Designed miniproteins, single chains, continued (4). Designs and how they scored, part 94

Each design is a single chain, and the fold is of that chain. pLDDT is the mean over its residues in the fold that is shown.

## One batch from the design tools (miniprotein)

Design m15465
Fold by ESMFold2-Fast:
Parts: C-alpha cells; sequence; structure tokens
Structure m15465 (fold): chain A 86 residues (1-86)
C-alpha cells in the first residue's frame, strides 16, 4: 500500500485516484474509505502516513474490523505516527 500511494503522489495523481487505491486495498466502500482517510488527514496525517498506519494495522491485526477499531482508538487518543507504528 505505502509504495503505491507514494508512486501516485509522485506522479501527481488526483485525490480521487489516491482514494481509489485505498478503496481497492481495504475492500470497503468509497464512502467508508473517504471518511477514514479524511479523518486521518484532519488530524495532520498526509496520504503516505495514512497508508503507513493502515498497512501496519492490516499486517498486525487478524481482520479489517480489528484494524479499523485500533486506528479509531489511536486517532481518538491523539497518537503520533511514531507511537502508532510501535
Amino acid sequence: LVQRIQDMIRRGRSDDDIIQVFTDYLGLSVDSVRSLVDGMRSRGFNYVQTAQIIEHYMQNTPNINAALGQIGRDLRQGRSLDQILQ
């Protein structure tokens, strides 16, 4: 995920194209993914950092619902990127 998002940004792709990469990766609706990504960006995370957080939890949790639950908790607790990636 992270490498794909970095490549999209480097190539100057639109926000909608970037959101579609997240949508394809997560297998969720576009609206659900947009809400998630917008929530992270509103807390100061850029697209690359958002991808790092999502990829980290998708690799370290048993399913997507567990991953989304932990992301939501970290956002509510105001955790930094470094704290989340521990």
Scores: mean pLDDT 81

Design m15466
Fold by ESMFold2-Fast:
Structure m15466 (fold): chain A 88 residues (1-88)
Amino acid sequence: SLKEAAELLRKASEAARKGDFDTAIEYLNKAIDLLAEEARKSDFDRQVELSLLMIGAAVLRNMLKKGADPEEIAEGAEFLAKRVEELA
């Protein structure tokens, strides 16, 4: 569900701030999977919005893997969580 995807993005934010980067990546991956599942069930306009959120989460995941600032990743994940909640 979108609510579960938003919760996972918030957990990714918290994990990144704690320095639990592997855990943050796992939560980002789970959120992407849930957003992809919801996109498949959605009309075209919502599918586009969900696809952009998935891209955002994937970018954060890849940046974190490359040693980006954990606080920037945490802020990005929190921002995405709020956008997902607005769609729920």
Scores: mean pLDDT 88

Design m15467
Fold by ESMFold2-Fast:
Structure m15467 (fold): chain A 74 residues (1-74)
Amino acid sequence: SVEEALRYVEEAIEALRKGDIEQAIEYAAHALLLARPVSPEAAEYLRKGIEAARKGDIEAAIEYLRKAKEALEE
């Protein structure tokens, strides 16, 4: 559901802010699976956020996850 995807995105953003990058990637991956059938835009941002997090670009990862959240809330 959109509500479940939103919760995972929020958890991923919180984990990134706490420096728990591995857990953030896991939460974002769950959100991506839920977002794909309902919002291609949110799914694209989640994919980019995961890639940024894997590269250690935490600021870019948080920005992409925030955009995914905004797309899911529309």
Scores: mean pLDDT 87

Design m15468
Fold by ESMFold2-Fast:
Structure m15468 (fold): chain A 71 residues (1-71)
Amino acid sequence: RRREIILEALAEEGLGVTDEALDFAVRTAEELGLSDEQVREAARLAARAAKQRGRTVVERGDMAAGIDAVA
């Protein structure tokens, strides 16, 4: 569910994600009660953060920033 939304959003941006970042994002989104729309937006913001830093893989810090922006 949330895991699939994150993976789909990041794949559309051409980015991978670390297992740590993915597990962190799924757990935190569940704890905060984020909607599917908020989860998708958090993933998009995380992708933007990773791209701005010249990375092709989203890391935990990118997902944390994305989640903070939508929560």
Scores: mean pLDDT 82

Design m15469
Fold by ESMFold2-Fast:
Parts: C-alpha cells; structure tokens; sequence
Structure m15469 (fold): chain A 62 residues (1-62)
C-alpha cells in the first residue's frame, strides 16, 4: 500500500474527491487543494488520474 498526495485547485477539490470515491479509491482531504489517496496497484493509480481529469472536465462544463 502506497499513499500519494494530489494537489488540485480548491474549486475542483470536491469533484475530485467525489470521482475518486465513485471509483472505489480511498481518499481524504488533508488541506486546501490537497487530497491524500491510497493506491495498491497500477490500476488504482490510473483511476486516481482519471478522477482528476473527470473533475476538471465537469468543472469546465458548468
């Protein structure tokens, strides 16, 4: 098990967290614009990356 911290704009932080949890990834907010993610596999890392991209896309289409 590895933990990584993802830095995102605060405006998309909640959307990133939602997408991470929807994909079954364990994640929590540890500071403004910072999300801690638990990854156990390459697949989890891909899902975490996808969650960030999906959140940014959703935000831009609002």
Amino acid sequence: METIEIKVPEEVQELVLKHLRDLGIKAEVVGPGTIRVEVESREDLIKATAAVLLAIGDYLEK
Scores: mean pLDDT 80

Design m15470
Fold by ESMFold2-Fast:
Structure m15470 (fold): chain A 60 residues (1-60)
Amino acid sequence: SSLVEQIRELARELKEALEKGDFERAEELRREAVRTASQISPVVGRVAERDLGELIEEAK
């Protein structure tokens, strides 16, 4: 699959982890999504890090 498809799948799994209160899994998925996003560009990686980090923090 494309990098974009990988990011979509990781985002879906991250939302499921947050719904279950599995913050350890959510952090793992965030790191993986940021790594994948960074392969598109460093800017996309930084946006993913900020937005997904904020999403996890808000879910606490």
Scores: mean pLDDT 82

Design m15471
Fold by ESMFold2-Fast:
Structure m15471 (fold): chain A 56 residues (1-56)
Amino acid sequence: GAAEEEARRYAELAAEALRAGDSATAQKYGQLAIEAGRKEGREDAARAALDAAGVG
């Protein structure tokens, strides 16, 4: 769903920030991914996306 897609996009942005060495931006996008997942009760999907991206 839309919440899962948004969570995945934020997880990818968090992963990009980590690769760039920007931990603060990675934390911000990680939190946004979790918040996006919560919209449809899909925080589980958000955490899975962050784990897959190496951010969890």
Scores: mean pLDDT 79

Design m15472
Fold by ESMFold2-Fast:
Structure m15472 (fold): chain A 90 residues (1-90)
Amino acid sequence: TPKEKIIELIEEAIEKLKNASREEAIKILRELFEKIAEIIDSITDPELKKKLTEIAKNFKDRVIELIDNNASMEELIEELREFKEEVEKL
């Protein structure tokens, strides 16, 4: 399902971040949100699409804020874990 694909992408990003430099982490996070946007765009259920769009935008904005504030890799990973939990609740 689109929801399962998004969860898998978040889990993959978390694992990649554990071994990433800051520059690599920014690229990983950008690619993650680009891939998630593509999955959301393919969703035919309008209610699920709306909810996932809102969740993804909120977490993308929070991740950008964390990057701008020089947050640790641990804080970025924790944010992605929270993102995964919100998607799982749908």
Scores: mean pLDDT 88

Design m15473
Fold by ESMFold2-Fast:
Structure m15473 (fold): chain A 74 residues (1-74)
Amino acid sequence: SAERWQELYRNGREYSLEEAEERIREEARRLGVPEEVLERILRELREIAERTGKINEGVLEAALGNMRRVAEAQ
């Protein structure tokens, strides 16, 4: 877990929690993701921001990828 975190941080732009949440909400609207799934992903991002102060681009892309997989599975 920590190893994957370090790798994502090395190569990405940083976002505020607010910027990351807006990107996630926008993609959820486009994909028709259920609110319960959206809130779970947002909760995970908030926990990350509490520990690190920022959301790295790799972390944001991983969260977007998880949402796309949920949409594809429906």
Scores: mean pLDDT 74

Design m15475
Fold by ESMFold2-Fast:
Structure m15475 (fold): chain A 100 residues (1-100)
Amino acid sequence: SMEDEKRKYISETNKQIQDLLDQAVTALENGDLDSFLSNLRKISDLYRETGEKTGDPSYISFSDSIDDLIDKFENGELTPDEVLGRVLDEYGRMLRLLSG
């Protein structure tokens, strides 16, 4: 059904986001800030694409939140650990929306 196809798409997208988060964590643990930021930008892009394909504005909001966190890191307002913590909080909010 259309609902089953949408659920499958969101599930597959969430697995991709989880893989990118794992890569971002690994990059940060290794002190690779360029790879850390690159993986966060890929997560932002994937959220934006998901919002456009599903019509759910929550995903666009998550994308905008990640972009804002990257900007705050680049201007010295947040540490890499603070950025990661806030990205994980937003991911947790997304997972709660999917389980409600």
Scores: mean pLDDT 84

Design m15476
Fold by ESMFold2-Fast:
Structure m15476 (fold): chain A 76 residues (1-76)
Amino acid sequence: SAAREKAKAYAIKAAKAIQEGDVEKARKYLEKAAEAAGALEASKPYIDKAVEKVKEGDVEGGVKYAAEALRVGLET
């Protein structure tokens, strides 16, 4: 519960960073969300893809891959 709440808080910060095009904050908060969920290693490929999309200015793609990273981390 506490780990899930912490992961959710970082996920919200990551989503804001993606919307703002802040590549550095997007990576930081996605990694912290995945770490809090205990799934950083499994989420890394999706985090890398999300960050690539944000660098390209593809906010929609960034959000999509960020959601996949968090899905992997937050599913049981």
Scores: mean pLDDT 81

Design m15477
Fold by ESMFold2-Fast:
Structure m15477 (fold): chain A 78 residues (1-78)
Amino acid sequence: MLEEAEAIVKRRVELNYRAEKHADDPEEMERIGREFLDFYTTELPRLNKLIAESPEDPVTIYERLAEIAKKVREELEK
């Protein structure tokens, strides 16, 4: 369950970074836009459900997800 939540968070950070990197590429921006739409309509509701159904304290889960987001961002910045 947490592994799936971590993957969703990583996907969001990667999408944001890719959008920043390819702002001047209309074809890539259209693909990224469709991936964002999929993310908000499928992956984000799934993430919320995983957190709600987890036996762990929600604060602890959000702390872990925030650390993962930060780490992924740092790796993308090279």
Scores: mean pLDDT 81

Design m15478
Fold by ESMFold2-Fast:
Structure m15478 (fold): chain A 89 residues (1-89)
Amino acid sequence: MLPEEERERLERASELYLKGLELKKKGIENGDDELLLKAAELLAEAALTDPSFAWFAFSEIEEIIKASKSEEAKEKIRKLLEETRKELE
């Protein structure tokens, strides 16, 4: 069984990941770059909280970049993805 601290970290990462996916869906459906940026931030935080989520979170963030409408939003999300990748190495 996982130690309590590891379980709490995994639970937090899971919650962040699921919330990120929810905001990604809403952002795409509404064409809302602010929701897409928020979704990418939550997904990046999930990856930083538990690296086991990194591959899935990065894939989702790449989809968010493609779905974003403004070049400013695309650039901010690309920078977030790059910085998150560097933090995790």
Scores: mean pLDDT 85

Design m15479
Fold by ESMFold2-Fast:
Structure m15479 (fold): chain A 56 residues (1-56)
Amino acid sequence: MEEERLRRMAGRASLVTVDGSSEDQARIQDALLAGDAVEVERTPEGLVWRTFRRRP
């Protein structure tokens, strides 16, 4: 887990957390097509997806 790396990106990143909803996954995929970066984090509750927009 790279919390420092995440903190560096937080300055220009928009964080979206989703927990299993297919609608949420579709929004994430749309953001990826727009050129955003997505990071997958493993948590005790499952997998969490985070989207990082290069532009606010």
Scores: mean pLDDT 53

Design m15480
Fold by ESMFold2-Fast:
Structure m15480 (fold): chain A 74 residues (1-74)
Amino acid sequence: SLPPLTPEEQAFLADLREAMTAVSRIDALLRAGVPDEEIDAELQRLIDEQTSPLARKLTRALAEVLRWAREQQA
């Protein structure tokens, strides 16, 4: 069985879950063909809703990686 997460790992996982939730929304908009300006507005809104600086940084970074990966498939 997998070992239990430490309190430090649990805190990181909470920020990562928040970022992944936001990026899942951005992925849905990218798949729906929403224009880049509307995606940028939604991404900024999602980041503005986040209270953790780490969650904000992770959301920004993961969204950039997601967009980069999709451009490679075009």
Scores: mean pLDDT 85

Design m15481
Fold by ESMFold2-Fast:
Structure m15481 (fold): chain A 72 residues (1-72)
Amino acid sequence: AREEARKLILRGIGLLLRAIGLRFEARLLREEAEKTGREELRREAERLEEEARRLEEEARELFEKADELFKE
């Protein structure tokens, strides 16, 4: 039971690290868009932020499942 919970936590951590990377890239693209006025860079930043949000949601689901397994 606890071994399965730990695997879920490790997967969740991996997803969060990926989400952090995507949010960092999105931030750089937004800064570039503000400097250059290029709307395409803003749209790309929004796509990366949306992908990061999905990864964060997946990580939360994994952490919730892990919490349930730890209570057993």
Scores: mean pLDDT 85

Design m15482
Fold by ESMFold2-Fast:
Structure m15482 (fold): chain A 66 residues (1-66)
Amino acid sequence: MIKVVGTGLNATGATAAALLAIGDGGEAKVVGEDPITVIGTGLSEEGAEAVKAAAESSGGKAEISG
C-alpha cells in the first residue's frame, strides 16, 4: 500500500493529484486552501508516480512512502 503526500500545491495541481489518486482506486484527502496539501493512499506504484508528477509539475513537492 503506497502513500503520496503532495505539498505546496495550487488549486489546479491539487485537483489533478486528487483525481489521479482516486482514478488509481485509492483515496485522496485535500487539506488547506493556499498552499494545498493532498494525501493519496492505497495507490499502485504507477498511480503514486502519476500523483507525484502532477504535484511537482504545479511547483509543489511530493513524497512517496510505503
Scores: mean pLDDT 82

Design m15483
Fold by ESMFold2-Fast:
Formats: sequence, structure tokens, C-alpha cells
Structure m15483 (fold): chain A 73 residues (1-73)
Amino acid sequence: SAEEEAREVLEGGRALLKGGRYEEARAAFEAVIRNYPDTPYVAEAYEGLGEAYKKLGRYEEAEKYYAKAEELR
């Protein structure tokens, strides 16, 4: 299902974050938002995107995506 696919991509993004692969993690979280916008994982994907941008030193984008995640909760 779309929900199972979204969860798998989200979990992959989180694993990439733990591994220090921040640009790939960002791409995975963006894929959840783009391809699975109607799943319950979108807020978690925005949070992950915020973390990835923060790790990349892109603090303005990080704050934007953290705010978006909070709005969706």
C-alpha cells in the first residue's frame, strides 16, 4: 500500500540520517512528501527533512521544515 511504501522510505531516510548520509536522507524525506502526501508520515518526513538540513548547516531551511512538521501535528 501507499502507507507501507511511505513508511519504508521514511525509515530509510532515518537510517541514512544515523549513518551521516544527510543529502541522501534529505532526498528520501522529500520523496515521502512528494510521492505520498496523503499518508500519516508526511509530518514525520518534514521533521526528518528539518534534521537533515540542520546537519547540512542549512539552518533557515531546517527551521522552515520543523515549523511545517509542527503545523501538521
Scores: mean pLDDT 87

Design m15484
Fold by ESMFold2-Fast:
Structure m15484 (fold): chain A 56 residues (1-56)
Amino acid sequence: MEELKAQYEAAKRGVEGARRRAAETGDPVFQRTADELSQLAEELRKKYEELEKKKK
């Protein structure tokens, strides 16, 4: 749980950073990175919420 939460928080910060870089530079590499990290964050969020629901 803690590991998954840490990964999710890291992914969220990565998305924010990449999105900011994409806006500043217009470089498609940062937009692609933001999209990939956003997908990863959604997957981690779903896993985190699923585990929370199954906690005793």
Scores: mean pLDDT 77

Design m15485
Fold by ESMFold2-Fast:
Structure m15485 (fold): chain A 86 residues (1-86)
Amino acid sequence: MRDELRRLIDEAVEAAEKEGWTSLANALRKIGDLLLASETPEELEIAVTFLAMLAGIAKSMGKTELYELLQRAVDAALELLRERRA
């Protein structure tokens, strides 16, 4: 799941850059780094919350490709969070 999560974040970064959203792309890179470096379930949950918010914003703006990638990243991160809590 960690490799899949990294791939999905990288694809979301590319999608944001294609839209010219350089600041969002940079924020996504930082969130991805936080997700992969998070050692506690609490830190991971915070990063997942930020991804979910960005997915919702992308959906409301009609950015379907970015929304789908961010939603898949949220799902992968939630699975990682469940594994760390178990």
Scores: mean pLDDT 78

Design m15486
Fold by ESMFold2-Fast:
Structure m15486 (fold): chain A 77 residues (1-77)
Amino acid sequence: ALELAERALRLAETAKRMYELGAPKDEVSQALRAAEELVRKAREALKTEVDEELKKQAEELIRKAEELIREGKEALE
């Protein structure tokens, strides 16, 4: 769960940086979709996670990734 959440956040941050640097909208959109897929997998992994501290950490990272993904999608629209 935590590793997937960290990867999702990192990819969402990368998508934001790509947008700021003027990368093509299709490339930014692809990165955002990949980040969304990692968020989905991280949330599924959380359903079987038994370590409450790792759950809290992963949930926080997922929220940050979801916020960046939402902002990125809105910026591309």
Scores: mean pLDDT 80

Design m15487
Fold by ESMFold2-Fast:
Structure m15487 (fold): chain A 67 residues (1-67)
Amino acid sequence: MAYDHLEQGSIAFAEGKYEEAAKHFQKAIDEDPTNSMAWLGLSAAYKKLGKTEKAAEYEEKAKKLQE
């Protein structure tokens, strides 16, 4: 199977490793930029890191993919 960066990002996020989670979600986006769940994960990780403006940008990208 292909390496599941979305799953690895979710695991890192659950463990409180938000920077690591963001890296995995970014790789998931690099592999499939239409994966709205990866954009939502990246947004959530950035919110935890206090980067709320970037988080809002990534959430907006996820919304466009759901339209």
Scores: mean pLDDT 81

Design m15488
Fold by ESMFold2-Fast:
Structure m15488 (fold): chain A 65 residues (1-65)
Amino acid sequence: TINELLMLVEEGLKEALKKAKSEGLAVDLSIANEGLSLIKKGVKSGDAELANEGVEKIHESLLDS
């Protein structure tokens, strides 16, 4: 279900952010929040491209230096 997908994504992001912080990595929370917002909007509207854009934003938040 959509709710199961959203929970999986949320848990995965929380775990990734926790690990990044524990390793002393700087995470751009602004970009990460934008990514999460896009994922939620894409899932709600059935827009896979928008959801994928959100995933890419999350990835960028972890690689930004």
Scores: mean pLDDT 72

Design m15489
Fold by ESMFold2-Fast:
Structure m15489 (fold): chain A 62 residues (1-62)
Amino acid sequence: MKREELKKEALKLVREYMEKLGFSEKEIEAAVKKIEEELEKMKSEKEIEELIEEIKKRIEAL
């Protein structure tokens, strides 16, 4: 999987997770933008994959 595809998946999952927790659209957009900036700093696909798995586990726990 390419790094850009992993970033898109991570941002999608962050949005889903926050929506399920009841955050407002404005809060979700601010958090997604911050996470996008952090993802640009990540140098390896593995770090992004680990983030995706962590978010998936948190969603399943809801």
Scores: mean pLDDT 78

Design m15490
Fold by ESMFold2-Fast:
Structure m15490 (fold): chain A 92 residues (1-92)
Amino acid sequence: MVQELAELAVQLLELETKESAYLAGQLVAVVLDLLGLDEKTREEVIETVLSGIDDPELKEAFRKGFEEVLENPLDEEELEKLIEEAKKLIEE
C-alpha cells in the first residue's frame, strides 16, 4: 500500500496540473502518516518534494492538499475514493 500510494503521488506530480498536485499532496500526507515518521523526517520529505516543484501554483495546490489531510485525516472510505480518483487521472 505505502509504495503504491507513493508511486501514485509521483505520477500525479508528473501530470503538472493543479488538480493532480492537490491529490498528490493528500496522498503524501497519508504515506507519511502510515510510515510513522518523526516530525523532522516528515519536514525534510515535504521540503524535498516542494523543492522539486517549479510552478508556484502547483506548489500551493500540493501544500493545500497536504495540509487538509493533516487537519482532517482520511478514513478508509475517503482514502479508497482518493486512490480511485488518482488512478483515473493517471490512466485517462
Scores: mean pLDDT 80

Design m15491
Fold by ESMFold2-Fast:
Structure m15491 (fold): chain A 83 residues (1-83)
Amino acid sequence: LPPATPEEVADLKKAAEGLYKDAQEAIARIPTEGREALHRANVYIVALYILSAAADALGNTELASWIREKAKELDKQLEEALR
């Protein structure tokens, strides 16, 4: 694979930041919106794991690790919200 450009790295990071925010908002809405909010939260979390894999495939292991940790944080927040 050709190395990721700084623009591609910035785009992936921005996408991950957006998904993290959207997932947190979806988790916060689970008490009021139920299953629809739960579905959105899961979709955003899965998308973060996919972005982590994409960053790793592009050789940006540090970004991949950061995105994966953010996805794990959301998994824990989701577990707490479902109590």
Scores: mean pLDDT 83

Design m15492
Fold by ESMFold2-Fast:
Structure m15492 (fold): chain A 71 residues (1-71)
Amino acid sequence: MKRKEAIELLEEASRLAEEGRLEEAIELLKKAAEADPSLKALALFAIGVLYREMGKEEKAKEYFEKARELA
């Protein structure tokens, strides 16, 4: 089921982020957002947080706005 796939992608992205592999984590979060619409807002918010940690404030703002529009 798509939800299980999305959750597994979120868990793997969390591990990658803890390892400092932020760009790879963002790629998995984007896949999670596509796999389950109910997790899309959460995934987009997480992408924003990771972009902010990378110093990409403009992209972080874009993803926070996208997440807010879905909430």
Scores: mean pLDDT 82

Design m15493
Fold by ESMFold2-Fast:
Structure m15493 (fold): chain A 96 residues (1-96)
Amino acid sequence: MIDEKEILEALLSMAVAVGDAELAIKIAKEMEEKGIELDARMYLNLGKAYFLLGDYEKAIEYYKKALELAEKEGDEKLAEEARKNLKKAEEALKKS
């Protein structure tokens, strides 16, 4: 069954994929307001949204949360993606 969490997760992923960072952040805030717990993929996408806005400090924060959850869940592929994006955000912050 498609639940509200799955729909919002898909919308957040799509917003990031098309470069609509503001929409992605709005969706994540709506999920938090509804008491929906964000998973590792959602935190990774939220980090990508902040990275698109040039907010590298927030991107780093959310990539760290994504990495912690991915490692805890045993999702090695997602953990590797989070680690790669974290390094990219840290490098961008040093150049800004």
Scores: mean pLDDT 84

Design m15494
Fold by ESMFold2-Fast:
Structure m15494 (fold): chain A 73 residues (1-73)
Amino acid sequence: VEELVKKADEAIKKGNYDEAIELYRQAAEVARGRDPVRAAELYTRMAEIAKLKGNEDLATEYQREADRLAAEA
């Protein structure tokens, strides 16, 4: 999880938003079963990146998933 998040952060720094979203998604899937709060945080980051890309619909979907995961904690 930590290594995937680190790679995602570096992808954002380089402007590779699609790569960052995919890496955060992979990290969130690993976290989902063990730490729903961590998975929710990762989906919130994905929503922020989708917003930076100008995709408000995708940002809304990721934020909705984050809210759902946070409610499971």
Scores: mean pLDDT 80

Design m15495
Fold by ESMFold2-Fast:
Structure m15495 (fold): chain A 93 residues (1-93)
Amino acid sequence: VELPAVDNRNRADVERDADVAMALMWAGIGRSLFSRKKYEEAAEAYEKAAELALKAGDKRLAAYMYEKAAEAYEKAGDLEKAKEYREKAEKLR
């Protein structure tokens, strides 16, 4: 048991929590943009969320965000990017 010099969390845990929080923030932005039919912008926000989730080591969250990016690209008419992001999500499962 260690007594950390900073608050009650280790630096690595704080950095992971920050990356997850940022991923969820970008996911929220993507959801808002998707509901406003700004599908290309929504897809980019979900892609950003997936990258942050991967940085945090959360493969499940990243896969989910890549699926949301694929759905947004499909709605935007970019079927090639939609397929690419679905394949990225599948590889994380």
Scores: mean pLDDT 79

Design m15496
Fold by ESMFold2-Fast:
Structure m15496 (fold): chain A 81 residues (1-81)
Amino acid sequence: SVLEKAKKLEEEANKLYDEGVRAHDEGRFDEAIRLFNEAAEKYKEAGELLKNVDPKKDRELAIKYTAARLLAVGAEVEKEL
């Protein structure tokens, strides 16, 4: 089902996000950037599956996408410090 596919994508994105946080904490900024961007893509894909099915969940996933993208940009800036 569309709901099952979206849930799996969100779970994959959550795992990538958590891995990105760990990479950032360990100073592995290139890996953190990659992981946060991959998490963002999965959140976006999950939201697109739900936009006409569950608009509230689509909105929640859009927020998660934005948060992951912001962390990727933050890691890019921090890498140069």
Scores: mean pLDDT 90

Design m15497
Fold by ESMFold2-Fast:
Structure m15497 (fold): chain A 116 residues (1-116)
Amino acid sequence: MKTLEELLEAIRDVTTIALLYAHLHGVTVEFVLPDPKTEAGRLVQEAVGAGADEARRLFATHTPEQLRAYIRELAERLYEKGIVTKEEAEAMANGDLETIQRLLERLVAEVEKLVK
């Protein structure tokens, strides 16, 4: 079982990947987030916000090729941490937004379960 801290860091990293992909491909990504009035919703909103802040810093300072390499590195790291399957990591590295969205939804549900 993952700790709350590991899940929140994973939400941050997955959000960063999604927004870097969106920037590289000129598409928009919408996140369905839990109610920020709940403890779980507040923590998830903070993690997503941190990922968005990181993505903005990265695409301001990195070339498109460097951003693609960074997406691949983050996906591999999530796999090494046991957060995602190998297939999910490969899908994320290839910019499968549907897999990225499903993964974010799964991580959010795991946070909600831990926070009670």
Scores: mean pLDDT 83

Design m15498
Fold by ESMFold2-Fast:
Structure m15498 (fold): chain A 63 residues (1-63)
Amino acid sequence: SEEEKVEAALKAGEEAGVATALRKFGKPGEATAEQASEDTIKLTAKAGDETFEGEAKLSDIFG
């Protein structure tokens, strides 16, 4: 279902965000993902005092 795709994308986004923060900033990071609209997720990644936000469409993730 579309809900299962959204849930999978949110989990994958969080994992990728944490890995990217560790690789780029060399410190423990965290990432959260939320559904911004029907076809879009919003990713927030934090490493120390730095915060980065981005949006991705589900079609870009699964296409």
Scores: mean pLDDT 68

Design m15499
Fold by ESMFold2-Fast:
Structure m15499 (fold): chain A 94 residues (1-94)
Amino acid sequence: VEVTDTTRYIATKLRIIGNILTMAILGEKGDLEGVKRAIEDLVRDSEKATVKDPLTQKIIEIAKKAVEAGMTDEQVRQASEEIVKLIKEEIEKM
């Protein structure tokens, strides 16, 4: 892997983390349209970079499930709530 490809790969992983945090923040505010965009970005970026940490993999699975369900407001709200819960549980373990 060339340095340029490595840099793009790292940037994609950081974008995945950023989208997860964005979903948590916007979900708590009830911004379903913002959460939908973050879910779409997360699923797209997950195809370009392999993330090995279990928490990020679970969050990607939740995002994919919401996309497969047609991104209804109920599915997006449920996905946001599950993601926020996972993040809070992980913070409490630190």
Scores: mean pLDDT 74

Design m15500
Fold by ESMFold2-Fast:
Structure m15500 (fold): chain A 82 residues (1-82)
Amino acid sequence: SEEWERRLEELRRRLEEAVRREDEEELREIAEEAERLAREARREGRREIALRFDELAALAAIALGVLRVIREQERRRERERE
């Protein structure tokens, strides 16, 4: 259980930093890793931990989606000003 909690904490810290830095690649990697860890935890019968990883993966995916929309809108606005 301690190892699963440690991995969850590490991914949560990585997510917070990736959001702060607006790091699309790191957000994508965090979402993929959290999904993999959720599946592994579920296979081991650790449903509560699996749910927490699923939530983290969803949050990372949402953050990535929002960041991509913002950046695309900024690129369109810059092209209109050219």
Scores: mean pLDDT 85

